Designed miniproteins, single chains, continued (3). Designs and how they scored, part 16

Each design is a single chain, and the fold is of that chain. pLDDT is the mean over its residues in the fold that is shown.

## One batch from the design tools (miniprotein)

Design m8561
Fold by ESMFold2-Fast:
Structure m8561 (fold): chain A 55 residues (1-55)
Amino acid sequence: KEKEEGIELAKEALLDKAKDMSDDVIDEAVKNIEKQFGVSKEEAEKIKKEVLKKR
């Protein structure tokens, strides 16, 4: 539960900043979420695609 909440908060924070971020910075931020919360590469790719699409 707390891990899931942390992932959602990190994703929301990234989305909020993504409009002013380059693709490389977004990729680095997604890798940090992957490392911090131990998400799968598949989930990390989904987060990255969502952020890139929604920014």
Scores: mean pLDDT 77

Design m8562
Fold by ESMFold2-Fast:
Structure m8562 (fold): chain A 80 residues (1-80)
Amino acid sequence: MEPLLSPVELAVELALASLPPGAALTARQIAERIGRSQATVSRALRRLAARGVVEARRPPGSPTTLYRLANRRVSDSTPL
């Protein structure tokens, strides 16, 4: 299944993909970069994380969750 991403989800993915490997941004930083509200970006990030496109992690001592591009293989749907 290849669902079409919303414009916000696509913009978030592209913003994260433009960063060096392992770089992570807060939802606020992503919102500022793509010109959307933090609430809208947080929803998009949850959807992307559910799809396995983005990883969410909260570092110790920070109230803010960091997000980065996930690079996980699919278990059985690898196109050849």
Scores: mean pLDDT 70

Design m8563
Fold by ESMFold2-Fast:
Structure m8563 (fold): chain A 88 residues (1-88)
Amino acid sequence: SIDAHVEMFAEKHGMNEEAKELVREAYRHLAEGLAAERAGDLAAALEHALEALELLARAAELAGDEELAERYRELLEQARAFAAELLA
């Protein structure tokens, strides 16, 4: 379940309840993105993936894990660049 994945991620990264809510929202977006990809809606799948990366970066920042936050921000920037090229 999403809740089980959120709890494991939060425990691993020392996240408080506020950061954990952002992780839960990120996993919801990942699940919706996978469903969109399976339906052939690549644009929607990508939008959900980008939102998930932003939420994970914010969760890591709230947890004080600035290295993890920077890694998610780098992935988000790379994914946005790829999206702009792919959807053009």
Scores: mean pLDDT 81

Design m8564
Fold by ESMFold2-Fast:
Structure m8564 (fold): chain A 66 residues (1-66)
Amino acid sequence: SKIGEEAKKLLASYGLDVSEDEALALARSAKTMSEEEIVAGLKKWGLSEEQAKELAKKLKELGKKL
């Protein structure tokens, strides 16, 4: 999936190593989650507030394409 590949590359750029299918599932979940919920989840994975906010917005934009 093009979106799954884009999501995997995006996550990898923040140091998160996941499969394409997992990355696609995260983008789909991000479509239905609030930005605050996504940020909270990413911070639990060790991302800073700034990185989590940036990634959350990018994941939601990818989710809009699904």
Scores: mean pLDDT 83

Design m8565
Fold by ESMFold2-Fast:
Structure m8565 (fold): chain A 92 residues (1-92)
Amino acid sequence: SAAQAAAAEAACEAIVNAIRAALKGDFEAAKEHLEKAEEAAKALPPEVQELIRKAIEEVEKAIEAAKAGDIPAAIGYALAAIGLCLEALSLV
């Protein structure tokens, strides 16, 4: 539905904003964007919510890798999160 597509787009926009903040070292902004992604996901069907939940977990791993100075690992986790978002968007 149009409402589900809009909710999935909002969740994925928040995930991308969280990745952008994390790579800049703004971990508090990254967490706030993940909270927005979780809130947007509440409007989605259970199967799509699960994909967004997994994407959020990948961004949390990216944040921890970035905090440790492991930028290649952080980028790898960020790409995994983007892939999960693209899958979620394909289902709405």
Scores: mean pLDDT 90

Design m8566
Fold by ESMFold2-Fast:
Structure m8566 (fold): chain A 80 residues (1-80)
Amino acid sequence: SEAIELAKKGIEYAKKGNAKKAGELAIKSALLAMSKAETLEVINRAIAAALIAMGAILEGNPELALEAAELALEAAEKAE
């Protein structure tokens, strides 16, 4: 799954301290998970991931980017 792959890459970049790249990957993963979502739970989780990721990018916060990427991974896994 592309959404799962993007979220996992986001986690790796966040662990390397790259908040911007991690956040961008988390947003891409979340949007792709939303496009495949069959439940409101997946949609809500993907929206939350995208919002947290935007905050992480604006603040340059890799810890927040990690949270966003992990939440995007949960949304992507539930969309499959």
Scores: mean pLDDT 88

Design m8567
Fold by ESMFold2-Fast:
Structure m8567 (fold): chain A 99 residues (1-99)
Amino acid sequence: RPLTLEEIQAAVKEILDELEKLLGQARADPSVPDELITRLEALVDRAKVAYQSTDREEIVRLLEEMRVLVRELLKHAPASLQPTLQRILDRLDEILERA
């Protein structure tokens, strides 16, 4: 069945919380390039906008944009960040398939 708006908003909150934790981890790791931190900050900003939105079409568009950014990040991320980014990508795919 399609996800309800409330189910999508709950899933966006989970993704936002994981991204904020990942950003904190990346900022604490001196081996992570500043460029990757900037890209993670852009993901967190999109997740915040999606979480505050009540427009299903806007949320879906933002999640699609985030999926593109996560795929790009995975190509350049250090091994320590890859499992969390892959989980976020898998979760985005699940939400978008059912949205």
Scores: mean pLDDT 86

Design m8568
Fold by ESMFold2-Fast:
Structure m8568 (fold): chain A 75 residues (1-75)
Amino acid sequence: MPALSEAQLAALPALFARFDTDGDGTLSAAELGALLRSLGWNPSDAEVRLILRAADKDGDGTVDFAELEAVLRRM
């Protein structure tokens, strides 16, 4: 996947809030995939799961905003 622009990183909090449908402050793999597609990425389900595993420090299958931002800034 291409690196995120500063504009895409600036949009990340609003997109995270939009795709956090449960309002619990975390994203599932499906919600993460939808967020990344909204940013103009077209990740496979395997790529979404790879990002989720890289961000998910708790091993619960979800990612919070800080974990997601850290992973996406490093890509």
Scores: mean pLDDT 73

Design m8569
Fold by ESMFold2-Fast:
Structure m8569 (fold): chain A 64 residues (1-64)
Amino acid sequence: SGMEAGEKGAELVKQGKYEEALKYAEEAIRAGDNKAVAKVGKTAYELGKYDLVDKIKRLAIELT
């Protein structure tokens, strides 16, 4: 479930659907799947979407 959320989140980042991607990043964080969270963050970073990377990091801190 976490990994599937990470894959969907990364795909949504590539499609420019950042708000939807953030919801899947949150799902991966809540599932405790650090690899899935990293996949969404790395995809955002590679596309120069540093604000989205920052939002994902803040969510991870907030949601523990």
Scores: mean pLDDT 85

Design m8570
Fold by ESMFold2-Fast:
Structure m8570 (fold): chain A 76 residues (1-76)
Amino acid sequence: SDEELEKLIKEAKEKFDKIYEEARKNGMSPQEFFDKMVELMKEAEEKAIELGLTPEQLAKFYGELMDYFIKKVDEL
């Protein structure tokens, strides 16, 4: 459902924010940051597949996260 999609997006954004703040505070290496981002995306994608999201819903999921990541970087 759209509600489950919204919840999944929110959860992924919150996890990204924590990784991003930790990287800024602790001087995380680019490799460590990349590895944590890959793990986050894999977990979110697995959850989306388990929820039976349509290809259209998956496209919205990736689009929303990309927009959020770009916006967050611009806030630097």
Scores: mean pLDDT 78

Design m8571
Fold by ESMFold2-Fast:
Structure m8571 (fold): chain A 60 residues (1-60)
Amino acid sequence: KEEADRYIEEAEKALDAGNLEQARSLLTKAGELMDEDYAKENTAKLVALELRIVAREIEK
C-alpha cells in the first residue's frame, strides 16, 4: 500500500542520514501497514533494509 511505501522510503532516508533508531522505527511502522500481498511482493527489499540497519548498528 502507499502508506507502507512511504514509511519504507522514509526509513531509507533515515538510514542514509545515520539515524538508525528512526530508520528502525519507520520500518516497524511500514510492517504494521503491510497487507499479505505487499509483504510477499517486497520481501527481498524489506530484508535488505533490515540487514543494512543491523550492519550499521554492529559496526560501532
Scores: mean pLDDT 74

Design m8572
Fold by ESMFold2-Fast:
Structure m8572 (fold): chain A 104 residues (1-104)
Amino acid sequence: MEELLAKGKEAYEKGDYEKAVEYFTKALELDPNNWAAWKFLGKAYLELGDYEKAIEYLEKAIELSGDTTDAETLEALGKAYEGLGDKEKAKEYLEKAKKLREAA
């Protein structure tokens, strides 16, 4: 599992978002409760321009992470809503992300 997450993150950092999707999907086949894998899968789809899938997978990450939801997940969700043209939801999530960063 951790090797698949590491390979997925490496692919994501190199801009190989399709490869990142493959690794994170395999990680989720082993552990569907891994909220970090859902987060990175959503971020990879965001970079690929699939905003609807990005939102679906990022919301799944938030559901599983609960109170441990990080600012990066909320920022990615806000950017996905911007991609769909939902300016109000985009602003809401980007503001929530900013507040989490300022509270640290």
Scores: mean pLDDT 83

Design m8573
Fold by ESMFold2-Fast:
Structure m8573 (fold): chain A 59 residues (1-59)
Amino acid sequence: SHMEELRQRIAELAKKIEELKKKYDEAVKSGDTQKANELRKEIEKLKREIDELSRELVA
């Protein structure tokens, strides 16, 4: 169903965020400020995508 497809997409985005968070932690520990900032922006972008899909799911 469309709702199952939305839930699956949200789960895939959440998994990608977790992978990016691990990379962000590594960048912070290594002092790579530029990479950390780029990863933070990507994480925020994916969180917004989840928010949009979540609104569609409950609408």
Scores: mean pLDDT 86

Design m8574
Fold by ESMFold2-Fast:
Structure m8574 (fold): chain A 62 residues (1-62)
Amino acid sequence: GMRVGVVAAATDEAAERLKKGLLESGAEEVVVVKGSDPEEGQKVADELREKGAIVGGATAAE
C-alpha cells in the first residue's frame, strides 16, 4: 500500500512543517486536514487505511 501522512494542525505553518517532515520520513503522499480536530484527522486516517494505505503522522506536533 501507499505510504500516506495525515496532518491535522491549528495553523497552515504547522501543517507545512509536519508535511515536510512526513515526506522526508518516506511518505509518498500527505493529506492536510483543515483544523486541529483529532476526530477529523482520525476519520481521514481510517478512510485511507480502508483503501489500503499505510498511514502515519496525524498530529499537530509531529
Scores: mean pLDDT 68

Design m8575
Fold by ESMFold2-Fast:
Structure m8575 (fold): chain A 97 residues (1-97)
Amino acid sequence: MEEEKKEKEKERLRKARLELEIALSFLRMAKWLGLPKEVAVKILENLIKELKELGAPQEVIDELEEIREKVENGEISIEEAIERLEEIIRKIEEELK
């Protein structure tokens, strides 16, 4: 079986999860401090860049790009962006078990 391949995939997912949790922490801080939407957008842009560099699943990257765009356009709040990131983290945790 492909144990080495699976381990490398799990390692990438663990790193992606860590980056998502770090970004989530910064978004929660921005929300608590009442920082402008532009700060949340930059946090999301940095997260997307890091995940692309790590080779995270394209589905995750696409979902984060949508969240970033909606925050930038004022369609969703920082709080809703936090909730959506928590959902992404939960999906990754389920894959990692």
Scores: mean pLDDT 83

Design m8576
Fold by ESMFold2-Fast:
Parts: C-alpha cells; structure tokens; sequence
Structure m8576 (fold): chain A 56 residues (1-56)
C-alpha cells in the first residue's frame, strides 16, 4: 500500500471520492477542502495509484 495525496475538483462529491478509492482497493485517510475542491489523502495499492488519479 502507498500513501498518496490527490487534488480533486469541488464538482466531485465526497461519496464519489470514497467510492473511487475503494474501487481501486484503497482506503481514504482524510479529505479536506482545498483551493475550491478537496485535498485527499488515501492509502492504495502501488499498482493502482495511476488508475485512481485518472478516475478522479
């Protein structure tokens, strides 16, 4: 598992962020408002990081 920080636009609901992380075998560690969207800290399998970035 890798810890990754993601920038997500405010148009994406928090539930969708959590679902995307879970769909990639990961877990959300934190979501905070940041620059009109969200800064998301997640723990995901190393081989799924790029797929998760593309999904968000």
Amino acid sequence: MERVALAVPGSVPKAAIEEAVAAHGGRVLGIVPYKGGYAVLAEVPADRVEALRAAL
Scores: mean pLDDT 81

Design m8577
Fold by ESMFold2-Fast:
Structure m8577 (fold): chain A 93 residues (1-93)
Amino acid sequence: SREELLGEAYLALAVMTAAILARHPPSSVEEAKRLADNAIKLLEEARRLGVSPEVLKQAAEAIKDLFRRALETAPPEWQPVLEEAIKRVEELL
């Protein structure tokens, strides 16, 4: 359906947003929070559009992995934002 295609597009954007954050050099905590929040919002929209639980779980696990990669290179100021973002993604499952 059109909604399923839109949901898949939102999942792709969510994963890409998390990937940008994983590769992004530190510039500000606010930007890190914005990117993490946007990835989570896109994941929530995909769920609302009726993407299957299995596909949603796969995307959520990919996003969590990317957030964990960002956490490994993040300055201390970013770490609470990324840890909270990982927890929020887990709560969506």
Scores: mean pLDDT 83

Design m8579
Fold by ESMFold2-Fast:
Structure m8579 (fold): chain A 108 residues (1-108)
Amino acid sequence: MIELPKRKNTLSPEEIEQLRAEADKLLEQANKAFEEGKYDESIELYRKAAQLYAMAGDERGLARALINLAKVYKKKGETEKADEFYKQAREIARRLGDEDLLAEIESL
């Protein structure tokens, strides 16, 4: 479970774009750390990315960060934590009607 900060009430389009770009950068760094077996580092980076996606209102980006968090926890043998992150990502994907994202979650 990720505890996310309250979103700003009046984010400008530029602020949303900046938060999303920063989240994308953190997601890429987290993916690299995960590939290198740096699981604790990747968890911290994925959590930061998820927080920024949530602040930006990017639910698809948030769901992808949650899927990757679940993958890392599964690699660490923390199945209960992995299942909770998959559950959160699945709920988001269902709200969005994102068939590709749902297929990604179900294939894991």
Scores: mean pLDDT 83

Design m8580
Fold by ESMFold2-Fast:
Structure m8580 (fold): chain A 56 residues (1-56)
Amino acid sequence: DREEIAKLSLKRLLEAGRITEEEYKELVEEIKKLSEDHEKFNEELAKKIKEIEEKL
């Protein structure tokens, strides 16, 4: 999962002291919102494809 990999990368950067705890929290929240949006989009797309296939 791309989002999980991104979170792991951010955690490693935080552990290495390369980003602040505040930056980590903000970036994690941003990734979470992107993941949520992507899941919802994929769900809607799957429903639309099924609807089209039933009409063909």
Scores: mean pLDDT 70

Design m8581
Fold by ESMFold2-Fast:
Structure m8581 (fold): chain A 82 residues (1-82)
Amino acid sequence: MEEAKERAEEARKKFEETAKEAVEKAAEIGPEYQELMERARMAGQAAYDGFMAAGEYEKGAEAMEEMTKQIEEATQLLQDQA
């Protein structure tokens, strides 16, 4: 239980850092891309909060890890389109 909660909290920190960088990079391309990344960040935070409130720490960690990968992939695609 404690280990799963710690994993979820660490995954959330990485997600927030990755999402913040993605928003900044998207802003360089256009405001519509910045808004999309900001919405993705908010959606990820809401999902994390929901799983943590339910005591589903493993699912919270998995959701944060998966969302981080999706944002990293989206950011790379945006950079490749520049």
Scores: mean pLDDT 81

Design m8582
Fold by ESMFold2-Fast:
Structure m8582 (fold): chain A 102 residues (1-102)
Amino acid sequence: MAEELGREAEELAREMGVPPEDARQIGEAVEALAAGDVETALEHARRAHASPNPVARVVGDLIINTLRVERARAPADVSEEEVARRAAELVLRMLREAAEAV
């Protein structure tokens, strides 16, 4: 499941004109979020945000900010892993909407 979500995110990024290397970073970040691995997700999202490609930078920032917002909104009893999975679903929804608008 997590690998499937990451693959979908990479494909959507490619459809929006993101270069293959940066699209892979976006896919890896979403896969890590879906698996509940916040630290790995942030590493890949930061690499996308450091890209010379403007779409990759926006998507990397989107992943970082979505995770931050979902963590801030969640009650204290919600696990970091559950917050990460929610962030993955939201990011994918936003990527699907963005790709469909192109």
Scores: mean pLDDT 85

Design m8583
Fold by ESMFold2-Fast:
Structure m8583 (fold): chain A 64 residues (1-64)
Amino acid sequence: SLEEIFERERERYLKGADEMTKKAVEAKKQGKNSEAARYATAAILLYSMAGELDKAREALKKVE
């Protein structure tokens, strides 16, 4: 169904956002601030596409 497709896409966005958040944190720990910002931006966009605005805000805070 269309709802099953939307749920599958949402799960895919959330998994992608979690991986990008992990990469952003790792890059920041290595002092790679430019890389960290790129990964964090990707995570924010993916969380937003999934409708998870609170998670998007938390991803932003992790690279501040």
Scores: mean pLDDT 83

Design m8584
Fold by ESMFold2-Fast:
Structure m8584 (fold): chain A 61 residues (1-61)
Amino acid sequence: SMELDVERGRVLAEAVRELGLPQEEITKLATISDVDKQIERLRELGASPELIERLEKIKEK
């Protein structure tokens, strides 16, 4: 749904800010269509548990 896509985008934007990601990494994250793979990548990059939980809630809806 459009609401879930908006929330997903917000989480990614917050992760970019939190982790200080370079443009190359931002592009890689933005091209991942699978939410599970995005979650795994964000965990590898050291994203906060709060951001991961928000993405997991998107997946469950």
Scores: mean pLDDT 78

Design m8585
Fold by ESMFold2-Fast:
Structure m8585 (fold): chain A 68 residues (1-68)
Amino acid sequence: SAELEELAEKGARVAEEWAKRLAEEYPGAEIRIERVDEFTVRATVESPEGTFEITVNTLTAEVEVRRL
């Protein structure tokens, strides 16, 4: 569905924006973004200080940030 693809693209942009903000605080951080399922986009920020996961729900626009 075109609507699902638009939601996924919007979720990916939100995840990327959060990941970039977090990466600015951690020199040498690497960012990876993936579509986990129809309604979930995940960004991973991997740094020498630790790894962070940003999960975006594309239906609710809810964002969760977690340190691993």
Scores: mean pLDDT 79

Design m8586
Fold by ESMFold2-Fast:
Structure m8586 (fold): chain A 57 residues (1-57)
Amino acid sequence: HMEENLKKARELIEKTLKSVPDREKALAFEEQRRKRLIENAKKSTPEVQEKVKRDLE
């Protein structure tokens, strides 16, 4: 009955995803924040370098 067990496992996975929307939202929210921080840091780096160059002048 492995095939039946696999089908049930698939259903459980889908139900789990639907049953825990709050956790999915929290994880997605945190990942988005982390990505934004990384992107901003990368953008800030060249700008900071530009300012340092100007300060030396």
Scores: mean pLDDT 64

Design m8587
Fold by ESMFold2-Fast:
Structure m8587 (fold): chain A 54 residues (1-54)
Amino acid sequence: MEEERRRRLGEVVKAYIETGGNLDETAKKLGLSKEEVERLIAEYEERYGVDVRP
């Protein structure tokens, strides 16, 4: 669902910030692959028009 999807994207971005931009630690924390984390961060950036990654 759209609401669940947005919550999921927020969780991924929050974890990424908490790990200091460490994809491996973020993936480990969320039980996802690094590639999945990268895709979800990119989706968040596209949806909200922000840059999470430098």
Scores: mean pLDDT 77

Design m8588
Fold by ESMFold2-Fast:
Structure m8588 (fold): chain A 68 residues (1-68)
Amino acid sequence: PPWLEELVKESTKKVEELVKEGKIEEAKKLAEETSKTVLLAGQPNIPEELLELAKKPLEALEKALKEL
């Protein structure tokens, strides 16, 4: 769904910005909350596309932390 893709895009960018600012806990919380929102929107049988979409904020968090 377009609104979930936009949400993930915006949250992923914000997570990367928060990590660069040293706001690690805020970045982690945002990534987790965004992922949870995507998964909840897909219940009860979450499509593969939404599973992949839900991973993006968490992957961005992990990548940004490794760049520190």
Scores: mean pLDDT 80

Design m8589
Fold by ESMFold2-Fast:
Structure m8589 (fold): chain A 65 residues (1-65)
Amino acid sequence: SHMLEKALEEAEKFLRELAETLLSKYPEATAEIERVGDRLFRLTVEGDGKTFVLEIDVDEYLASL
């Protein structure tokens, strides 16, 4: 589905922009974006001995609309 492909691209773009924003405020932190499932993206941010994880499930997101 073209809608699903676009939603996956938008989810990845959202996480990339969020990571860039966080790294601009916390330049000593590290950020990784990975596709951990067919429709699941994970952003991992590590700094000061702490880890922040945000996951976006595109199917759950689309079902909430």
Scores: mean pLDDT 79

Design m8590
Fold by ESMFold2-Fast:
Structure m8590 (fold): chain A 79 residues (1-79)
Amino acid sequence: KKDEIIKKAAIEVANALLSDPNVTVEQASLLAKRFAEAIKNNDKELMDEVIAEARKLGASDESIKQIREVGEKAMEEVK
């Protein structure tokens, strides 16, 4: 169950990032991987770092909001 929640959240984050024209597939993949690690370890600092990096890459405010909501929900469910 926890692995499934983490996998689903990572996919949602990757899709949100790939909707932004300035984010490459490679960058989205690496950020989604780090995001999954943050959820797995309940690492809020790592999640904030991933969100900050996504913003620097040109992710929209809408994508950032979606990523944060997905992460917070997944972290709560994995506890």
Scores: mean pLDDT 81

Design m8591
Fold by ESMFold2-Fast:
Structure m8591 (fold): chain A 73 residues (1-73)
Amino acid sequence: MKEEIAKEAEEELRRRLEEAGVRVERVEVTINGDEVKIDVTLVNPSAEQLLTALEIAGEVEREARERLKEYRE
């Protein structure tokens, strides 16, 4: 289940970043216990793209944490 949550978060994060015009080199979501770790590497991002990526990553992380909480009960 945590693998599904991580995969869905990774796919959603990549999709949202690409829709926002951000060039993505790597997106990885890792779940250890109840901790959600998001790593994003962008290609030559502007300041606006960095801000957008931060906002999107924060929202995706929040969604993944909520799903993890439900997975635990």
Scores: mean pLDDT 79

Design m8592
Fold by ESMFold2-Fast:
Structure m8592 (fold): chain A 77 residues (1-77)
Amino acid sequence: DPEAVAELTARIDALAEELFPEFKERLRKLLPDLSDDEIDDLARRLAQGYANLVVVDGASEEEARRRAEELLRKLAK
């Protein structure tokens, strides 16, 4: 169903856009040696991955946040 696919994509994009500034701010603090472009790319990828887990895979927001927190902790090493 093309309408269902379009709705799913819109939900993923909306959630990713909402989360992007949060991940960007956190990555900037964790990885001060990265360029702004590199931080933007990582933040966008994390936000899209989170949104995909919640919207497509049916993961709870709590589960998706736990995975994001784990990835952020690994990046801080």
Scores: mean pLDDT 80

Design m8593
Fold by ESMFold2-Fast:
Structure m8593 (fold): chain A 62 residues (1-62)
Amino acid sequence: SHVEEAQRLAREAGELVRQGRYEEAIELYKKAAELFRKDPSAEAAALVAEHEARRVEEMYRK
């Protein structure tokens, strides 16, 4: 399902953040958010993924 794929991508993004691979992590969080948004029951998860992408981007720019 879209939710299962999105959860996998969000987990991979988290691992990339731990490795300092911020640009790749941002891309995966954004893709996860898009997949979560395809499921109405996953709106909260989509917002979390979008927030994580933005937080990592802000950290990377500083």
Scores: mean pLDDT 84

Design m8594
Fold by ESMFold2-Fast:
Structure m8594 (fold): chain A 62 residues (1-62)
Amino acid sequence: MEDAIRVVAAAMLEVGLRLDGASKEEIEQAIADVIPDPELAKKVVELVREGKSVVSAYDEAK
């Protein structure tokens, strides 16, 4: 439940950072910083690198 709220926040940060011209590395770091579970954060970032959305990555990683 708490992780789902943080993942939505990470998705919003990804969109905002892309609009601001942030690098792929900065976007990935921001996603990892928002998710407090390091194992879940790692899986979500890996799936996002494969082209999945943050929300889809979270659903697959859990």
Scores: mean pLDDT 73

Design m8595
Fold by ESMFold2-Fast:
Structure m8595 (fold): chain A 99 residues (1-99)
Amino acid sequence: SFKEELESLLALTKKLLAQVEQPLSELERELLAGLLYMIAGVLKIMAKNSEDPEEKEFYLELAERYAAAADALAAGDVEGAKAILKETIELLEEKIKEL
């Protein structure tokens, strides 16, 4: 279900935030940015495959947020990436409460 998918994404995003909050090597930072880009790509595919307009819109909004966090990490802006991931966690928690 959409709720179960968002709960899984929330759990993953909390783990990713915890990793970004640790001291990162350049390699670790680039790998985490790559993973966030992959998450954004998967969310765009999920949006395309959804027939529900609200679910489609929410997946696309999430995809933009993960891509923005990836852009920040790739640029070395770790604090910016952390802020985006924290806001994304709050957005996911609020959406899950509505389902």
Scores: mean pLDDT 91

Design m8596
Fold by ESMFold2-Fast:
Formats: C-alpha cells, structure tokens, sequence
Structure m8596 (fold): chain A 60 residues (1-60)
C-alpha cells in the first residue's frame, strides 16, 4: 500500500511537469477520478504509468 502511494505521488509529479500544471491540481484530479470510477490504487498507478510512457514515446 505505502509503496503504491509513493509511486502514485512520483507519477503525479512527473505528469505535472509534462503538462506544466501544479502537482496539487493533478493530484486532486487523480483523486476525483479514483472516487468516480472506484478503481483500486494499483490500477490507477498502472494507468498513469501508461500515460507517461505514451507522452515519452511521442516526445522521442
């Protein structure tokens, strides 16, 4: 649980950097999305990882 929470925080930081928005804003959006969808933390982390990977591939 704690490892996934730390990983989520790091992924949000990285996405905030890519989008040029405050980390706190992205964190709130991710939390809202999780509540709306009922997805477990593990799945949320997986989705964010895929999003970052897609952004990195596009910029290469």
Amino acid sequence: MEQLEKELDELIDKLAEYYGVPKEELRARVEQGRKDTGLPLEKVVEILKAQIESLEEEKK
Scores: mean pLDDT 77

Design m8597
Fold by ESMFold2-Fast:
Structure m8597 (fold): chain A 59 residues (1-59)
Amino acid sequence: PAPSADVEELAKASRIAAELVQAGPVTPEEIRQKLVEAGVDPELADSIARTIAAGRAAR
């Protein structure tokens, strides 16, 4: 649902989010903040944080 997100940018953001999750317990807000600080689009960062939150909630 990102109208003009570059696939490469999306992959980079996903990798950063995955590293944060792998490193230990993080909140969706923390993931979003880290992605934005890394230069990821805020809307894309929010979408990724929500996806990670859903995955964490399943366990």
Scores: mean pLDDT 72

